Designed miniproteins, single chains, continued (3). Designs and how they scored, part 72

Each design is a single chain, and the fold is of that chain. pLDDT is the mean over its residues in the fold that is shown.

## One batch from the design tools (miniprotein)

Design m10648
Fold by ESMFold2-Fast:
Structure m10648 (fold): chain A 65 residues (1-65)
Amino acid sequence: SAEEEFARGQELAREGRLEEAKEHYEKAIELDPNFARAWAALGVVYDRLGKPELAKEYWAKANEL
C-alpha cells in the first residue's frame, strides 16, 4: 500500500539512505497521488540531497492536497 511504501521510506531516511527513501516515497505517490505526506517527505529528501528548488516544488504540491 501507499502507507507501507511511505513507512519504508521513513525508515530509510532515518538511516540516511536518501536515494532509497526517495524511491519508496515515489512508489507511495504512484499508489496514492493525493498522499500529501509523501509529497512533503520527497521535498525533505530533495532538500537534503542539495536540490532546494525541487524541494520547494514538492512542498508546494503537498500544500495543494
Scores: mean pLDDT 88

Design m10649
Fold by ESMFold2-Fast:
Parts: C-alpha cells; structure tokens; sequence
Structure m10649 (fold): chain A 73 residues (1-73)
C-alpha cells in the first residue's frame, strides 16, 4: 500500500505541472494581447482554470501530509 506521504508528493508534483501550464498560458496571453485580444482572453481564462486545479491539488496534498503525520507518529 502507498504511504499517504507519497500520495501527497504526487499531488504536489501534479500541482506544480498545472502551475507551470498556467504560467505559460499567462505569458502567451500577454504576447497576444495586442495582436489577438480575444485569444488572449481565452488563454487567461484557461490559465485561471489550471491555477485553480493546482490550488486544489496543493490543498489535498496538505490534507494528506497532516493525516500522514498523525499515522507516522
């Protein structure tokens, strides 16, 4: 069986990937701001969605870490 701490680590790694995606989408949106403002808006919304997923995954990882500490004591 997988330890809660390892599950938390995997969720943190996934959260980092979603944050990097959001960062790239924000950078692309800024580049397109003048040439394609509608696409820039779409990319910003997508970046916000990816960032929201990252925040959720990070919150789950924190929960699992606290739970792991309670069982690993």
Amino acid sequence: AKELKEEAKELEEKAEKYREKAKKLKEEAEKLKESDPELAKELKLEAEEEEGIADLLKAMAKFLKKKAEKFET
Scores: mean pLDDT 80

Design m10650
Fold by ESMFold2-Fast:
Structure m10650 (fold): chain A 64 residues (1-64)
Amino acid sequence: MDIDKAALIAKELGLTPEQVARFVNLVLEKGFDAVTPEELAEASGISLETAERVLKALRDAGLI
């Protein structure tokens, strides 16, 4: 499932297991297309710059 791939990408970009879990919960609530960099940064406790990198990697993987 796309969620498993998204979690793996987030982990590879340096998110902790707890930050990955928060990211997965946000995606489950809103869907991939509705998650903004600002919402991801707040929910996962990461920088806006890191959130933008995660979302770019998801777009490059065809998940968004």
Scores: mean pLDDT 79

Design m10652
Fold by ESMFold2-Fast:
Structure m10652 (fold): chain A 89 residues (1-89)
Amino acid sequence: SSAAEAAEFRAAADALLARLDALMRAAGVDEEERARALAALRAIADEAARLIEAGESLEAIEARLEAERAEEMAEVERILREALERLAA
């Protein structure tokens, strides 16, 4: 069911967020930047889960997130890129 798929997605997202938090901590990302990245990722994941639960296709979910969450996605990409650069140094 769409509800079961959404629940599986939420569980996978929770696991990924925990790993990204640990990675950002290891990279020396400050508390404020880490909190912003995790909050943005959580918001994106929650919206994706809602759309899965509503029975939306993958293409529709991608289009919706690109249209409605572009700013949050860009902020996450910036913080993660900076974290990866710190780890590579």
Scores: mean pLDDT 83

Design m10653
Fold by ESMFold2-Fast:
Structure m10653 (fold): chain A 74 residues (1-74)
Amino acid sequence: MADTLLAGGKRLDAEGNYAEAANVYAQAGIHYENKGDLEKASEAFRLAADAYEKAGDTVNAEIYRQKAEELEKK
């Protein structure tokens, strides 16, 4: 499921549907985090942050960038 969400987000991002891509990437990140795949979770949250930034949603972009950064700390 998480891999399917990540692929779906990448498709939406490529199509220029940044707001929907950001939502799908965020969902992928949550699913990866819940199954303990923190590396994939941080990747998905960074993609969500970038997509929110492209959509003009700077508040959510910062939230997901911070979340990805916390998951990358060892």
Scores: mean pLDDT 83

Design m10654
Fold by ESMFold2-Fast:
Structure m10654 (fold): chain A 64 residues (1-64)
Amino acid sequence: SAMEEELLRRAEELRRRGEELIRRGRELLATGSGKEVLEGIGLVLRGIGLQTQGELLERKVREG
């Protein structure tokens, strides 16, 4: 259905956004110091959260 396709697209968007945040956070952790390290940690944690949300949404849609 159109609704199922929209939810799957949203799940993929969440996963991609999470992956990008993790990538950026890792770059800050590799090159930064002090506040930049804390910002990098925050980006990685937020990115993991978005990836998990996307995975759970996709799994729920495919199970239903």
Scores: mean pLDDT 86

Design m10655
Fold by ESMFold2-Fast:
Structure m10655 (fold): chain A 107 residues (1-107)
Amino acid sequence: MPVLDRSKLSPLEQMEILEAAIRAALAAEDFDLALGLLSEAIGWFAEWLAANPDTPPEVVEELIRRLEAMMEEVRAAILRHRPELAPEVAALEGVAEFVARLARERA
């Protein structure tokens, strides 16, 4: 993937880049890459929240909603094509839910 100076992008623009990368991986049926990118997106979101405590609550909630939507797209694709990876999706869903809960408690 291209290396971008993400410090100049809004958090929503950074999320759009991650969403595009995940969707490209799903379209290529590279489910291992899609899971890896989803894990990176969750990690980026957690790191963003820790570094940017003044992020408006409405932006935090939009980032959570978009992350949950990407999680559902990855889950649906994996259950259709690679059901053996379902435990890995469930683990990432647990981490994403925990990060979202912490984010909402901060707001």
Scores: mean pLDDT 80

Design m10656
Fold by ESMFold2-Fast:
Structure m10656 (fold): chain A 58 residues (1-58)
Amino acid sequence: MKVKIIGAGESPEKAEKEAREAAEEGYDKIILVSTSEEALEAGRKAAEEAGVEVEEIL
């Protein structure tokens, strides 16, 4: 299983973009780390649309 850790900070746009890029690179799961619930939500939605499992850490 290929897992990527993504640090999105406070940016929903960054979280979404990096989640999509991880899916395109063939990762099976992402661990999304953010200080913003809005960024976590954006990244989660992008990952789910791309068929990648997501774990959220606030």
Scores: mean pLDDT 80

Design m10657
Fold by ESMFold2-Fast:
Structure m10657 (fold): chain A 70 residues (1-70)
Amino acid sequence: MGALTAEAAALIKEGAKALDAGDYEKAIALGEKAVELGEEAIRTGDDSEATALAVIAAGKEVIEKAKAGK
């Protein structure tokens, strides 16, 4: 993983923990940051496009689940 995709993956893990805890606001914030980092990874060539798109998709899923839980 590149530095940005690795950070995004870590934020996704924390977002999943926030979802499990019912902290939907934190889960949304972490998911949004993961999407931002994934998009930056594509822009800068930090990692493969496939890896960057995967962390973007995972971040969006965290956001959607958190919004549904509100």
Scores: mean pLDDT 82

Design m10658
Fold by ESMFold2-Fast:
Structure m10658 (fold): chain A 112 residues (1-112)
Amino acid sequence: SEEERRRREELLRALRDMGRGLIEIGKIEGNEGLVELGRALLEFVEAVERKDKEKAKEILKRIRELTEQLGLPKNIVLQAAALLIAAGMEEVLDELEFSEVEKEAARRIAER
């Protein structure tokens, strides 16, 4: 639908802005982990736009690992998961063993 398309476009833009912001902050602070997370978010958005489900799965796993390693809140991972739901790729979350609570949180983000 038109509403689903707008929400998907909003999530794509939000994740790109986040990725770019993390790269710039990481460069200023000398935190290579933040730079790599930001790059992973940008690569993830590109994979989703190309409908490359296998690449999106690979990158989301990396985003989750980097987010945990850096001690960052789960909201980054949940926003990335929300984009997959909005793009019709929710099955990737099952393959990555996301919990029902995490999937429900991502669905709520995708529907807003």
Scores: mean pLDDT 89

Design m10659
Fold by ESMFold2-Fast:
Structure m10659 (fold): chain A 58 residues (1-58)
Amino acid sequence: MEEIEKLFSEDPEERVEAARKLAETGDPRARETLVYLLKHDPDPEVVDAAARALGRIL
């Protein structure tokens, strides 16, 4: 699950990209990490990407 590791990148752009990729794959194992970003990430673009990804994951 390489994309899950990228969700903790120091670069917010990489975190957005990883969240978008996880949304495309629909991986339910990424859900916990995406919830963490939604609640704790200081970057509004990352929060938006995480929310969108969660909306696509069952």
Scores: mean pLDDT 73

Design m10660
Fold by ESMFold2-Fast:
Structure m10660 (fold): chain A 62 residues (1-62)
Amino acid sequence: SKEEYLKKAEEYEKKAKEAEKAGDLRTAGILYFQAAKYYGLALGGNHPKTIEAYERGLELLK
């Protein structure tokens, strides 16, 4: 359901932020991509939350 996908997206985003604070930028980027996937499933690919998570993932994976 939309609600289940949103919860997964929020959990991945939280884990991504924790990894980022710990300096694990690679893990954080991967987790942001997972958040973007689930935000996309819940809210659509063009939703600001989906785009923001995806862009953050790209930023961290250099």
Scores: mean pLDDT 89

Design m10661
Fold by ESMFold2-Fast:
Structure m10661 (fold): chain A 72 residues (1-72)
Amino acid sequence: EFSEEVREAAKKVEEYAKKNPNIPLLVISDVTAREALERAIEYLEELKKIAPPEVQKAMDTVIEELRRRLEA
């Protein structure tokens, strides 16, 4: 389960993706398999490069949690 901070960050990232129709929708809470986690991390790191600063901070929180899960 995600912490409150990660859940809030994931919601912000998903809302940003929904506002940008050229960005594939990624449901972060459904990412549980190792291969899906690795792809989600890569996708979020690329997306972070073009995101506004407030969304970049939210993406960092989500990426950190996904990496923690990948290592577990």
Scores: mean pLDDT 70

Design m10662
Fold by ESMFold2-Fast:
Structure m10662 (fold): chain A 76 residues (1-76)
Amino acid sequence: MPNEAEILISLARMYKSIGDLLAKQGDYESALESYEKAIELLKEAKELGKDDPELVAEAEKEIKEIEEKIKELKEK
């Protein structure tokens, strides 16, 4: 079974997917809220899993990908 930090990463990925769907539908404000929630969960996962360098690296990568999506939406 995944540890608590891995569960948070999985949950963050769900919020990212929701944000992607909302952005595609033109609901940019709701998409931003979903992306921001995903980043919060990834940051929490990074803190909980700080002793796991692979998990920390994965969380950092996902954060950067979502931050880029947020930047693109804010430019609209």
Scores: mean pLDDT 83

Design m10663
Fold by ESMFold2-Fast:
Structure m10663 (fold): chain A 83 residues (1-83)
Amino acid sequence: MEEELIKELAELIKEIAEKEGIELSEEEALEIARRILETAAKLAEEVGKEKAIELLEKMLSEIEDEELRKRLLEIIKKYIEYH
């Protein structure tokens, strides 16, 4: 599950980057995805899963594409719940 979530997030990060005119390699996207998920998991450990998710929802509200934002948040939620 962890490896699948990292790959799903990496694919989504590439989509977001492409919309902003930034070209990312698969390796770069995977590394960014890993760092995001590690940061989210650490936040959940420090403040609890529910508060971490609420904070992440507010931070991700800066992403204009509502569909991409929802997909990104869903992947992060699944990762936090699995840990």
Scores: mean pLDDT 77

Design m10664
Fold by ESMFold2-Fast:
Structure m10664 (fold): chain A 74 residues (1-74)
Amino acid sequence: SMAERRARAEALVEKGEAAYKAGDYETAIKYYEEALALEPDNVRALANLAVAYAALGDEKKAAEYFAKARELAA
């Protein structure tokens, strides 16, 4: 169901946030990408993915994901 997909995506975002707090930005990105595969419009996953790419110095990807998150949060 859509609710089950959302719950699974939320759990993946939480795993990504835990990896980010540990300084493991690459692992965080993988979890956020998995969350977006389940729920492409997950604003939290998009915003967190942008922050993780910024932490790695990938300014282009950070800007792209920030723009997408902002667009969907309007």
Scores: mean pLDDT 88

Design m10665
Fold by ESMFold2-Fast:
Structure m10665 (fold): chain A 68 residues (1-68)
Amino acid sequence: GEEEKEKIAKLLVEYGKMSEEEARKAAEVMLSSDDSSIRALAELLVKDAGVPEEVAEEIVKLALKGKE
């Protein structure tokens, strides 16, 4: 939902060094993706954007909850 999208975007701005606009678009993509794609995107955030693994796991949980 909207709440999960905003929480994901905030984490991407803080830990992923993304702009607010880029983070919101990324959060929207994650909420529209299947579970395997969400996990793959989270792994990419850890490897390429330097997001801590704990934060990436929180993003996965928020994205999966937001799809309900």
Scores: mean pLDDT 81

Design m10666
Fold by ESMFold2-Fast:
Structure m10666 (fold): chain A 106 residues (1-106)
Amino acid sequence: LQKAEELEKSDSVADKVEAARIYLKLGEPEKAFRVLSQIPEEERSAEVDFLLAQVYEKLGMDEQAKYFYKKFLELLESDPEQAAKLEDPEKLKEEAEKRLKELEEK
């Protein structure tokens, strides 16, 4: 938590994304949402859309989670350079497709 709190105070988009990843890993989706909401729309990458989808899903907001998983997958299809910026694009794509299917079958 302490590291994420320090990263959250940074003006860097990369630091805010790192803070959100740490908050999600620690089971703090509300804190992750707060940090991600501070990132301007024009600076939001595919990773930010994926993290927002995970946050909404953990908060029980299934329709919003479905929206952001779809947006993430669409962005990877329309802009392959977004995939190159992810640590593991194939794994994240598989996870997004799996989560979207589970949410649609509810």
Scores: mean pLDDT 79

Design m10667
Fold by ESMFold2-Fast:
Order: structure tokens, then sequence, then C-alpha cells
Structure m10667 (fold): chain A 82 residues (1-82)
């Protein structure tokens, strides 16, 4: 069970990372609405992944995922400012 939770969290984190990259690309293309939609979906998936890691007892991995979420949000915001 624990391994299954971690595997699912990793899958969700990978999907979120791809959506985050698409959001940055959308911002560079000037599509702010698309970027916002993609970022919101990425954040939702990362939230689910973090909950699964916490349920699996992987608090440090959950913290690391939280840090990556904040970094992705900051990067998206910086791209908009540029």
Amino acid sequence: MREELVERAEELAREAAELGREAVRALHAGDVERAQELAERAMRLLGEARELLLEAGEEERARELGRRVLAAVRETHAALEA
C-alpha cells in the first residue's frame, strides 16, 4: 500500500510538472488565461500528490514537493514579470 501511494504521488507530480512547463510556455506566448488554467491544474495535482505522500508517512518528500510547487509558482510569476 505505501509503495502504491508513493508511486501514484510520483505520477501526479510528473503530470503537474508537465502542466507547469506548458503554463510557462503559454505565458511566453502571451496566453495568460491558458497559463492560469494550466497552473491551477498543476497545483491541484501537486496538492493530491502531497496528500498521498503524507498518508504514506513520507513527510520529507511531501515537504520537498511543497518546495517545488512554490518554485514553479515563482517561476511562472517571474516569466509574467519579464
Scores: mean pLDDT 77

Design m10668
Fold by ESMFold2-Fast:
Structure m10668 (fold): chain A 60 residues (1-60)
Amino acid sequence: MKTFKINAKDILSAIGAALEAIGELPEAEVSISGNTVTITVPDDEELIKKAEELKKRFDT
């Protein structure tokens, strides 16, 4: 299991990242705290790849 933290620019960006994660990673655990989105994915290379791309898109 691998955890990714995304430090979004604002709360709306954090919500956007969380919604994208829910859409792309239905097996993932997603949590929001302020501007930070925490995504925990199973040890699956495809899911890890998608989570990394999401972090690159939304991380400050």
Scores: mean pLDDT 80

Design m10669
Fold by ESMFold2-Fast:
Structure m10669 (fold): chain A 109 residues (1-109)
Amino acid sequence: KLKEAEKLLKEAEELLKKAEEALKEGKLREALELVEEALNLIDKAIKLAKEVKDKELLEKALELAKKALKLAKELLKKAPDDKSLLLEAIGLILAAIGRILAIEQLLKE
């Protein structure tokens, strides 16, 4: 479980790095999909980290969820003319906030 959570967080970090790159290149749809995939991996890692009560993994998940939020906000800013992408970016912002709040609650235990 510990090694699996660590692997998921490393994969999420690489996806967020690729999303930032895609965003700089104006590949907004690709960046959106990469952020969504990273958030899904973070969610899986949180569930595993909760079972093992690993504070360091939860802190890493929090760091990556905050990076995902930042990228989702940047997507929102760059996509005003694409209503579909705008709505999906808002969805990612809410998803990232939800994960941040969940991790912060777990860190208080």
Scores: mean pLDDT 84

Design m10670
Fold by ESMFold2-Fast:
Formats: C-alpha cells, structure tokens, sequence
Structure m10670 (fold): chain A 111 residues (1-111)
C-alpha cells in the first residue's frame, strides 16, 4: 500500500525531528546531532523514489531540505547558537509537513 508506506516513512521522519530537537536542547555532542540530522529524511526520500518517476521532484525537494537543514545546523552549532539550530529544525519540519501533504495528494490523483 503506497499511502501506508508514505505515512510510515513520514511518521519515522517526525520521530527523528523530535529526537533531533531533544539532542539540541540537551546540547548533545555535535557528532550525535549531525549524524541524526543527516538521516532525518532518508527514508522519506527512498520511499518517494520507490513510488515512481512522478514522485522524483518531491524526492529531490526532500533531499534539498535535508541538505539545507544539515548546513543550517552545522553553522548554528559552530557558533554555539542552539536557539538558531532549533529554529532551523522547526522550519525544516514545517516544510516537510507541506511536502508530505503534497505527496499524499499526488498519490490520490494517481490512484
């Protein structure tokens, strides 16, 4: 079920966003924060690519979002600006929610 696969991948990404925010709030080692940040959207990207060529633009946007998040967190942590790092995660999560809504709509149109 493609919708169930998308929903499962989205739920995993949301769990990882929550875990990432907790690591940043607790000022965890930069290596732990960066490792989790780099993987937050990995399963969503893989799932969108498996759904077929129509989902490639959404997979590319999810990948770009992941790279932007990683860059923003890296920059914030280098400055020890944990509030900026949290703000970057909040922005990425909002863009991710919009992307998932668009992916669900595309699935409904292709069914």
Amino acid sequence: DPLAELDAAAAEARRRFAELKELIRNRAPTSEIMSLAGGVLAEVVRTLLRLGPAFRPLADRARDLSLELLAEITDALQRKDYDAALAAVDRAEAEFDALVAEARELLRRLA
Scores: mean pLDDT 89

Design m10671
Fold by ESMFold2-Fast:
Structure m10671 (fold): chain A 76 residues (1-76)
Amino acid sequence: MDPMDQVIEALRAAYLHLAELYADDPAKKQQILQQGKQFVSQLEAHKDDWEKVRQIAAQAQAWLEQLEAERAAAAA
């Protein structure tokens, strides 16, 4: 399996899971789904440029970590 496909599938699984954690906030859930799709599209568009892919993946990871931190703070 292509390593790039694995990265995209991992990202897709992560933001879909986070979107479900926000099921009680439809606006936030929709925003997460839209942003996740945008990151996937950017990775697919730049799959031949590993420098750009690395930058996009880092931005997506930071975004996912921020969402997890927001959810943890809201639960406290």
Scores: mean pLDDT 80

Design m10672
Fold by ESMFold2-Fast:
Structure m10672 (fold): chain A 96 residues (1-96)
Amino acid sequence: LGRPLTPEERAQALRDIAGIFEKTAEALEKGDLQTSANYITAAGVLAAALDLHGDRETAQKVRDAIKKVNTAVDAGKYDEAAKISREAAQELRAAA
């Protein structure tokens, strides 16, 4: 950590985070809140890693998506939370 990511490493990191948001949505759609929380925690760890490599803009986008998902979950709006999570995954895949 601390060095800039190569374009290949960055693209892979974005795909990995996108996959986590997709799995978060699947867990929320199944009512598996524990699995969803575990995936959101993993996404936060990877966002912190992006920030440490100097990609603060992408890290902030991931953190904002996590906040929106958590806000919807706290409101009991699991379908909305799953939709937000899938939209975040799509944006990250497009940026990879």
Scores: mean pLDDT 88

Design m10673
Fold by ESMFold2-Fast:
Structure m10673 (fold): chain A 64 residues (1-64)
Amino acid sequence: MPGSLVEALKDYEATGEGDLSFKKGDVARVLDGRDPVYWLVEKVINGKKLEGLVPKKYIKEIEQ
């Protein structure tokens, strides 16, 4: 759901514009989880907000 935290299950390298790269164990906030294949998430790294699409199958919700 929007606002939920998700954890990366594996490393992923962004391949296109709008995609977000992540490492296994990275935590992000869900901004849009309506699509069944790709979710829009937000990471904060060094005080900078990064947004992008990630494959739903490579993440899991860790808290609702």
Scores: mean pLDDT 75

Design m10674
Fold by ESMFold2-Fast:
Structure m10674 (fold): chain A 67 residues (1-67)
Amino acid sequence: ELEEQIKKYEKEIKEDPNNVIALLKLAVAYKKLKKYEKAIEYLKKALSIEPDNEVAKSLLKEVEKKL
């Protein structure tokens, strides 16, 4: 269930704000909810930590096309 996954990854980010995997999982979850602005926020946060993260770059490009 998406809401349970979001809570899980939000808790992980609260404990480790630089957890790029949790940030990417939150972005994917918000994308599935069609909350594209929130997905973009988490993707930009992931890219601030890992600027060369190809998964984050690809997801950001995909989500921005939905706006």
Scores: mean pLDDT 83

Design m10675
Fold by ESMFold2-Fast:
Structure m10675 (fold): chain A 62 residues (1-62)
Amino acid sequence: SHMEEARKEFEELLKDYLASLPTLTPEQREKVRKMSLEEALEIVEKETPYGKGIVERIRMMR
């Protein structure tokens, strides 16, 4: 569907953003790119206090 295409694009951009965070090690960045978005978001939620808001918004779009 049209919305499904937009969501997939958004998820891909978010994974790129998450993989670029300076708090992640090179190994963690590689995992973020290969793992599901849900798994990547768990790392972000634990690493940043505002990560919970980002995770919640993404979950609403999936």
Scores: mean pLDDT 68

Design m10676
Fold by ESMFold2-Fast:
Structure m10676 (fold): chain A 75 residues (1-75)
Amino acid sequence: SEAEELVKKFREELEKILNDYKQGKISKDEALKRIAEVANKAYKEASKLPPEQRKKFLDELRKLVAETVEEIEKS
């Protein structure tokens, strides 16, 4: 589904941010800023989805964002 394709796209963007942080390419503050930018972009893409698909997408995105932030914060 389109929601599943969007989840995959944003998961890959969040994984890249986490990887760049773990490799020392970006600071913790920069990583958190980029995560916020990804979340904002995702909310805009969600507006194009039907309500049920939008809810599923945003619920999964929220979990991915929380997990990525937790990985950065515990370092």
Scores: mean pLDDT 86

Design m10677
Fold by ESMFold2-Fast:
Structure m10677 (fold): chain A 90 residues (1-90)
Amino acid sequence: MYAKRAEEYAEKAKKAENGKEAAEYALEAAEAAAEAVAAGDAEGARRAGEYAREAGLEAAKKAENAEQAAAATGGAIAGIGAEIQGELLA
């Protein structure tokens, strides 16, 4: 569930037309990863974290201002955190 949701948002971030949309999708992917961690879903947290990191990276490439860049970076960091937490839960 969570990994699929994060994957869908990562694909949307990759296809986003502007930095604002990409940053919003990166944040949604990061939220899915955080929910997987909160649920104790080790595999879901690891996979959702990977997608959240990817979404954050794509959003960072499309960032047009500091606010969008901060959101993208935050999403990527949250994704890395979820990956690490997923490994620790396994």
Scores: mean pLDDT 83

Design m10678
Fold by ESMFold2-Fast:
Structure m10678 (fold): chain A 70 residues (1-70)
Amino acid sequence: SVKELERKLAIAEAVRAILRAGEWVTQRMLEKASGEERARLQAELAHTQADIARVDEEISKLRKELEKAK
């Protein structure tokens, strides 16, 4: 149903916003980090960016399904 797709899209967009906030925080921490701390934060940033890419793909898929349902 359209309402179920809209709910799923809203949840995915909320998750994306949380991940983007986490990405921003990690990037700010990286500006002041060095050595092992910097390497750890770079790995965390890479994982967060991969998660954002997966959520962006899901959002794109849900938007296409909504367009077809309307």
Scores: mean pLDDT 89

Design m10679
Fold by ESMFold2-Fast:
Structure m10679 (fold): chain A 69 residues (1-69)
Amino acid sequence: AAEQAALERAGQLSTEKRKDAVVNGAAILLARERGETSPEVIERLKKELTPEQARAILDAEADRARAMS
């Protein structure tokens, strides 16, 4: 029981960390595209982006990178 609960909690934390990483990555890319990479702007973008919007930004950047190859 305790071990199962710990695995479920770790799974939730991993999911939250993955969402945070996606949002952080997208915020950095968006800040770079705007020519404003200050930590304040990045933190603001992180608060404004949903995980779904962040994923779309990362996918668009990946597509752009492939086209530039």
Scores: mean pLDDT 73

Design m10680
Fold by ESMFold2-Fast:
Structure m10680 (fold): chain A 66 residues (1-66)
Amino acid sequence: LSEEERIEVDIALYVMQVALAARTGSPEEVRRLANELKERVEKSDLSPEAKQRIIDEIDRVVERYA
């Protein structure tokens, strides 16, 4: 895997963890984790398109569980 692909996979795994945590009924923790992930994405070396796609996925998870 390239560095870009590895970062994308790691973020996808974190998004999955946020979705699982949402099942516990803690929307505030979900929002906090989502914000931390967005910061990591913004600081990464991913393309703007990849960053937007991942951020959109994170936002969808938060919206679904908030």
Scores: mean pLDDT 72

Design m10681
Fold by ESMFold2-Fast:
Structure m10681 (fold): chain A 57 residues (1-57)
Amino acid sequence: SEASKLMDEANKLVREAIEKGNLEALLQAQEAGNYALRGDLEKAKELIKKAKEILEK
């Protein structure tokens, strides 16, 4: 499902944020996973994008 794909992406970003020691990215990625689980796919995608942007800096 779309939600499962977003959960997988959020979990990958959580792992990357931990490896990089980036707390802001970690919090965005965790919240993205929570929204995906609730079925709010648009909000999950927004938070995934924010986590990625933080980690690209």
Scores: mean pLDDT 85

Design m10682
Fold by ESMFold2-Fast:
Structure m10682 (fold): chain A 59 residues (1-59)
Amino acid sequence: MMTKSLEGEILLALGRMAYAVGDYELAIRLYEEALELFEEAGDEEGARLAREEIERARA
């Protein structure tokens, strides 16, 4: 069964793929969904990474 932490990691990876093809709006949405899942899982490291990726994509 998928945990919320694993689901967050998958969304983070998909967000990075969207960023690589220039779809920054989609990348930010995927990172925000990943952040929510990491926070629900209590995964502070995952949440930190998702926040950093959001800041980069917004710049």
Scores: mean pLDDT 83

Design m10683
Fold by ESMFold2-Fast:
Structure m10683 (fold): chain A 91 residues (1-91)
Amino acid sequence: MAVSREERLAFLEEHLPAVVEEDLAALDPATREIDAEMIELAARARLEAERRGVDPKELYRLLEELYEALRAGDRERVEEVRKRIEELLAK
């Protein structure tokens, strides 16, 4: 009954824009431009980890930290986590 990896990849590739838009709608308009970039990075990181078959445990920890920092308005922490995610994706 479980969805296959190939079906999950196809779903993520097709539906990522809608997921990103839903997350963006929850953001404060005053900070939306910066936060939008972080949400898009998070969505891309999820897709890339799944596509490459990489163990996403460390990535998911970074995504958890990213969303918590965004929710708390901790911009310094947001930038630190963003850098780590970008470094992971640059491999």
Scores: mean pLDDT 62

Design m10684
Fold by ESMFold2-Fast:
Structure m10684 (fold): chain A 85 residues (1-85)
Amino acid sequence: ADELLRKGIEALAKGDYEKAVQYFEEALKVDPNNAEAYVLLGEAYLKMGDYDKAIEAFEKALQVDPNNGRARELLKIAKEKKEKK
Protein backbone atom coordinates (compact mmCIF):
# COMPACT_ATOMS: atom_id res chain seq x y z
CA ALA A 1 0.00 0.00 0.00
CA ASP A 2 2.75 2.51 0.95
CA GLU A 3 4.51 1.99 -2.43
CA LEU A 4 1.28 2.68 -4.34
CA LEU A 5 0.63 5.82 -2.25
CA ARG A 6 4.19 7.03 -2.92
CA LYS A 7 3.82 6.44 -6.70
CA GLY A 8 0.47 8.25 -6.65
CA ILE A 9 1.93 11.23 -4.77
CA GLU A 10 4.81 11.40 -7.30
CA ALA A 11 2.33 11.31 -10.23
CA LEU A 12 0.23 14.02 -8.53
CA ALA A 13 3.33 16.23 -8.08
CA LYS A 14 4.20 15.81 -11.79
CA GLY A 15 0.65 16.78 -12.87
CA ASP A 16 -0.19 13.25 -14.04
CA TYR A 17 -3.55 13.25 -12.29
CA GLU A 18 -5.10 10.26 -14.12
CA LYS A 19 -2.11 8.10 -13.17
CA ALA A 20 -2.31 9.40 -9.57
CA VAL A 21 -6.00 8.36 -9.43
CA GLN A 22 -5.06 4.88 -10.71
CA TYR A 23 -2.38 4.40 -8.01
CA PHE A 24 -4.67 5.61 -5.20
CA GLU A 25 -7.51 3.33 -6.41
CA GLU A 26 -5.05 0.39 -6.43
CA ALA A 27 -3.97 1.30 -2.86
CA LEU A 28 -7.66 1.29 -1.80
CA LYS A 29 -8.10 -2.21 -3.31
CA VAL A 30 -5.33 -3.38 -0.93
CA ASP A 31 -6.63 -1.38 2.07
CA PRO A 32 -10.20 -0.03 1.65
CA ASN A 33 -10.07 1.63 5.12
CA ASN A 34 -7.08 3.86 4.29
CA ALA A 35 -8.32 7.41 4.98
CA GLU A 36 -5.06 8.92 3.62
CA ALA A 37 -5.57 7.16 0.26
CA TYR A 38 -9.09 8.67 0.03
CA VAL A 39 -7.71 12.15 0.83
CA LEU A 40 -5.02 11.79 -1.87
CA LEU A 41 -7.60 10.45 -4.36
CA GLY A 42 -9.78 13.51 -3.62
CA GLU A 43 -6.77 15.84 -4.10
CA ALA A 44 -6.11 14.27 -7.52
CA TYR A 45 -9.76 14.76 -8.57
CA LEU A 46 -9.67 18.33 -7.22
CA LYS A 47 -6.63 19.07 -9.44
CA MET A 48 -8.49 17.56 -12.43
CA GLY A 49 -11.50 19.83 -11.73
CA ASP A 50 -13.74 16.81 -10.99
CA TYR A 51 -15.26 18.36 -7.88
CA ASP A 52 -18.06 15.78 -7.51
CA LYS A 53 -15.57 12.88 -7.33
CA ALA A 54 -13.31 14.94 -5.05
CA ILE A 55 -16.24 15.51 -2.64
CA GLU A 56 -17.09 11.76 -2.67
CA ALA A 57 -13.46 10.83 -1.90
CA PHE A 58 -13.16 13.31 0.99
CA GLU A 59 -16.51 12.14 2.42
CA LYS A 60 -15.21 8.54 2.27
CA ALA A 61 -12.04 9.65 4.11
CA LEU A 62 -14.21 11.16 6.87
CA GLN A 63 -16.32 7.97 7.10
CA VAL A 64 -13.07 6.04 7.75
CA ASP A 65 -11.50 8.74 10.01
CA PRO A 66 -13.97 11.41 11.25
CA ASN A 67 -11.11 13.36 12.91
CA ASN A 68 -9.15 13.81 9.66
CA GLY A 69 -8.76 17.61 9.60
CA ARG A 70 -7.18 17.61 6.12
CA ALA A 71 -10.19 15.77 4.65
CA ARG A 72 -12.59 18.27 6.31
CA GLU A 73 -10.64 21.29 4.99
CA LEU A 74 -10.34 19.88 1.45
CA LEU A 75 -14.04 18.88 1.41
CA LYS A 76 -14.94 22.53 2.15
CA ILE A 77 -12.64 23.73 -0.65
CA ALA A 78 -14.08 21.19 -3.14
CA LYS A 79 -17.66 22.27 -2.34
CA GLU A 80 -16.73 25.96 -2.78
CA LYS A 81 -15.03 25.25 -6.14
CA LYS A 82 -18.04 23.22 -7.36
CA GLU A 83 -20.38 26.17 -6.59
CA LYS A 84 -18.14 28.65 -8.53
CA LYS A 85 -17.68 26.41 -11.60
Scores: mean pLDDT 85

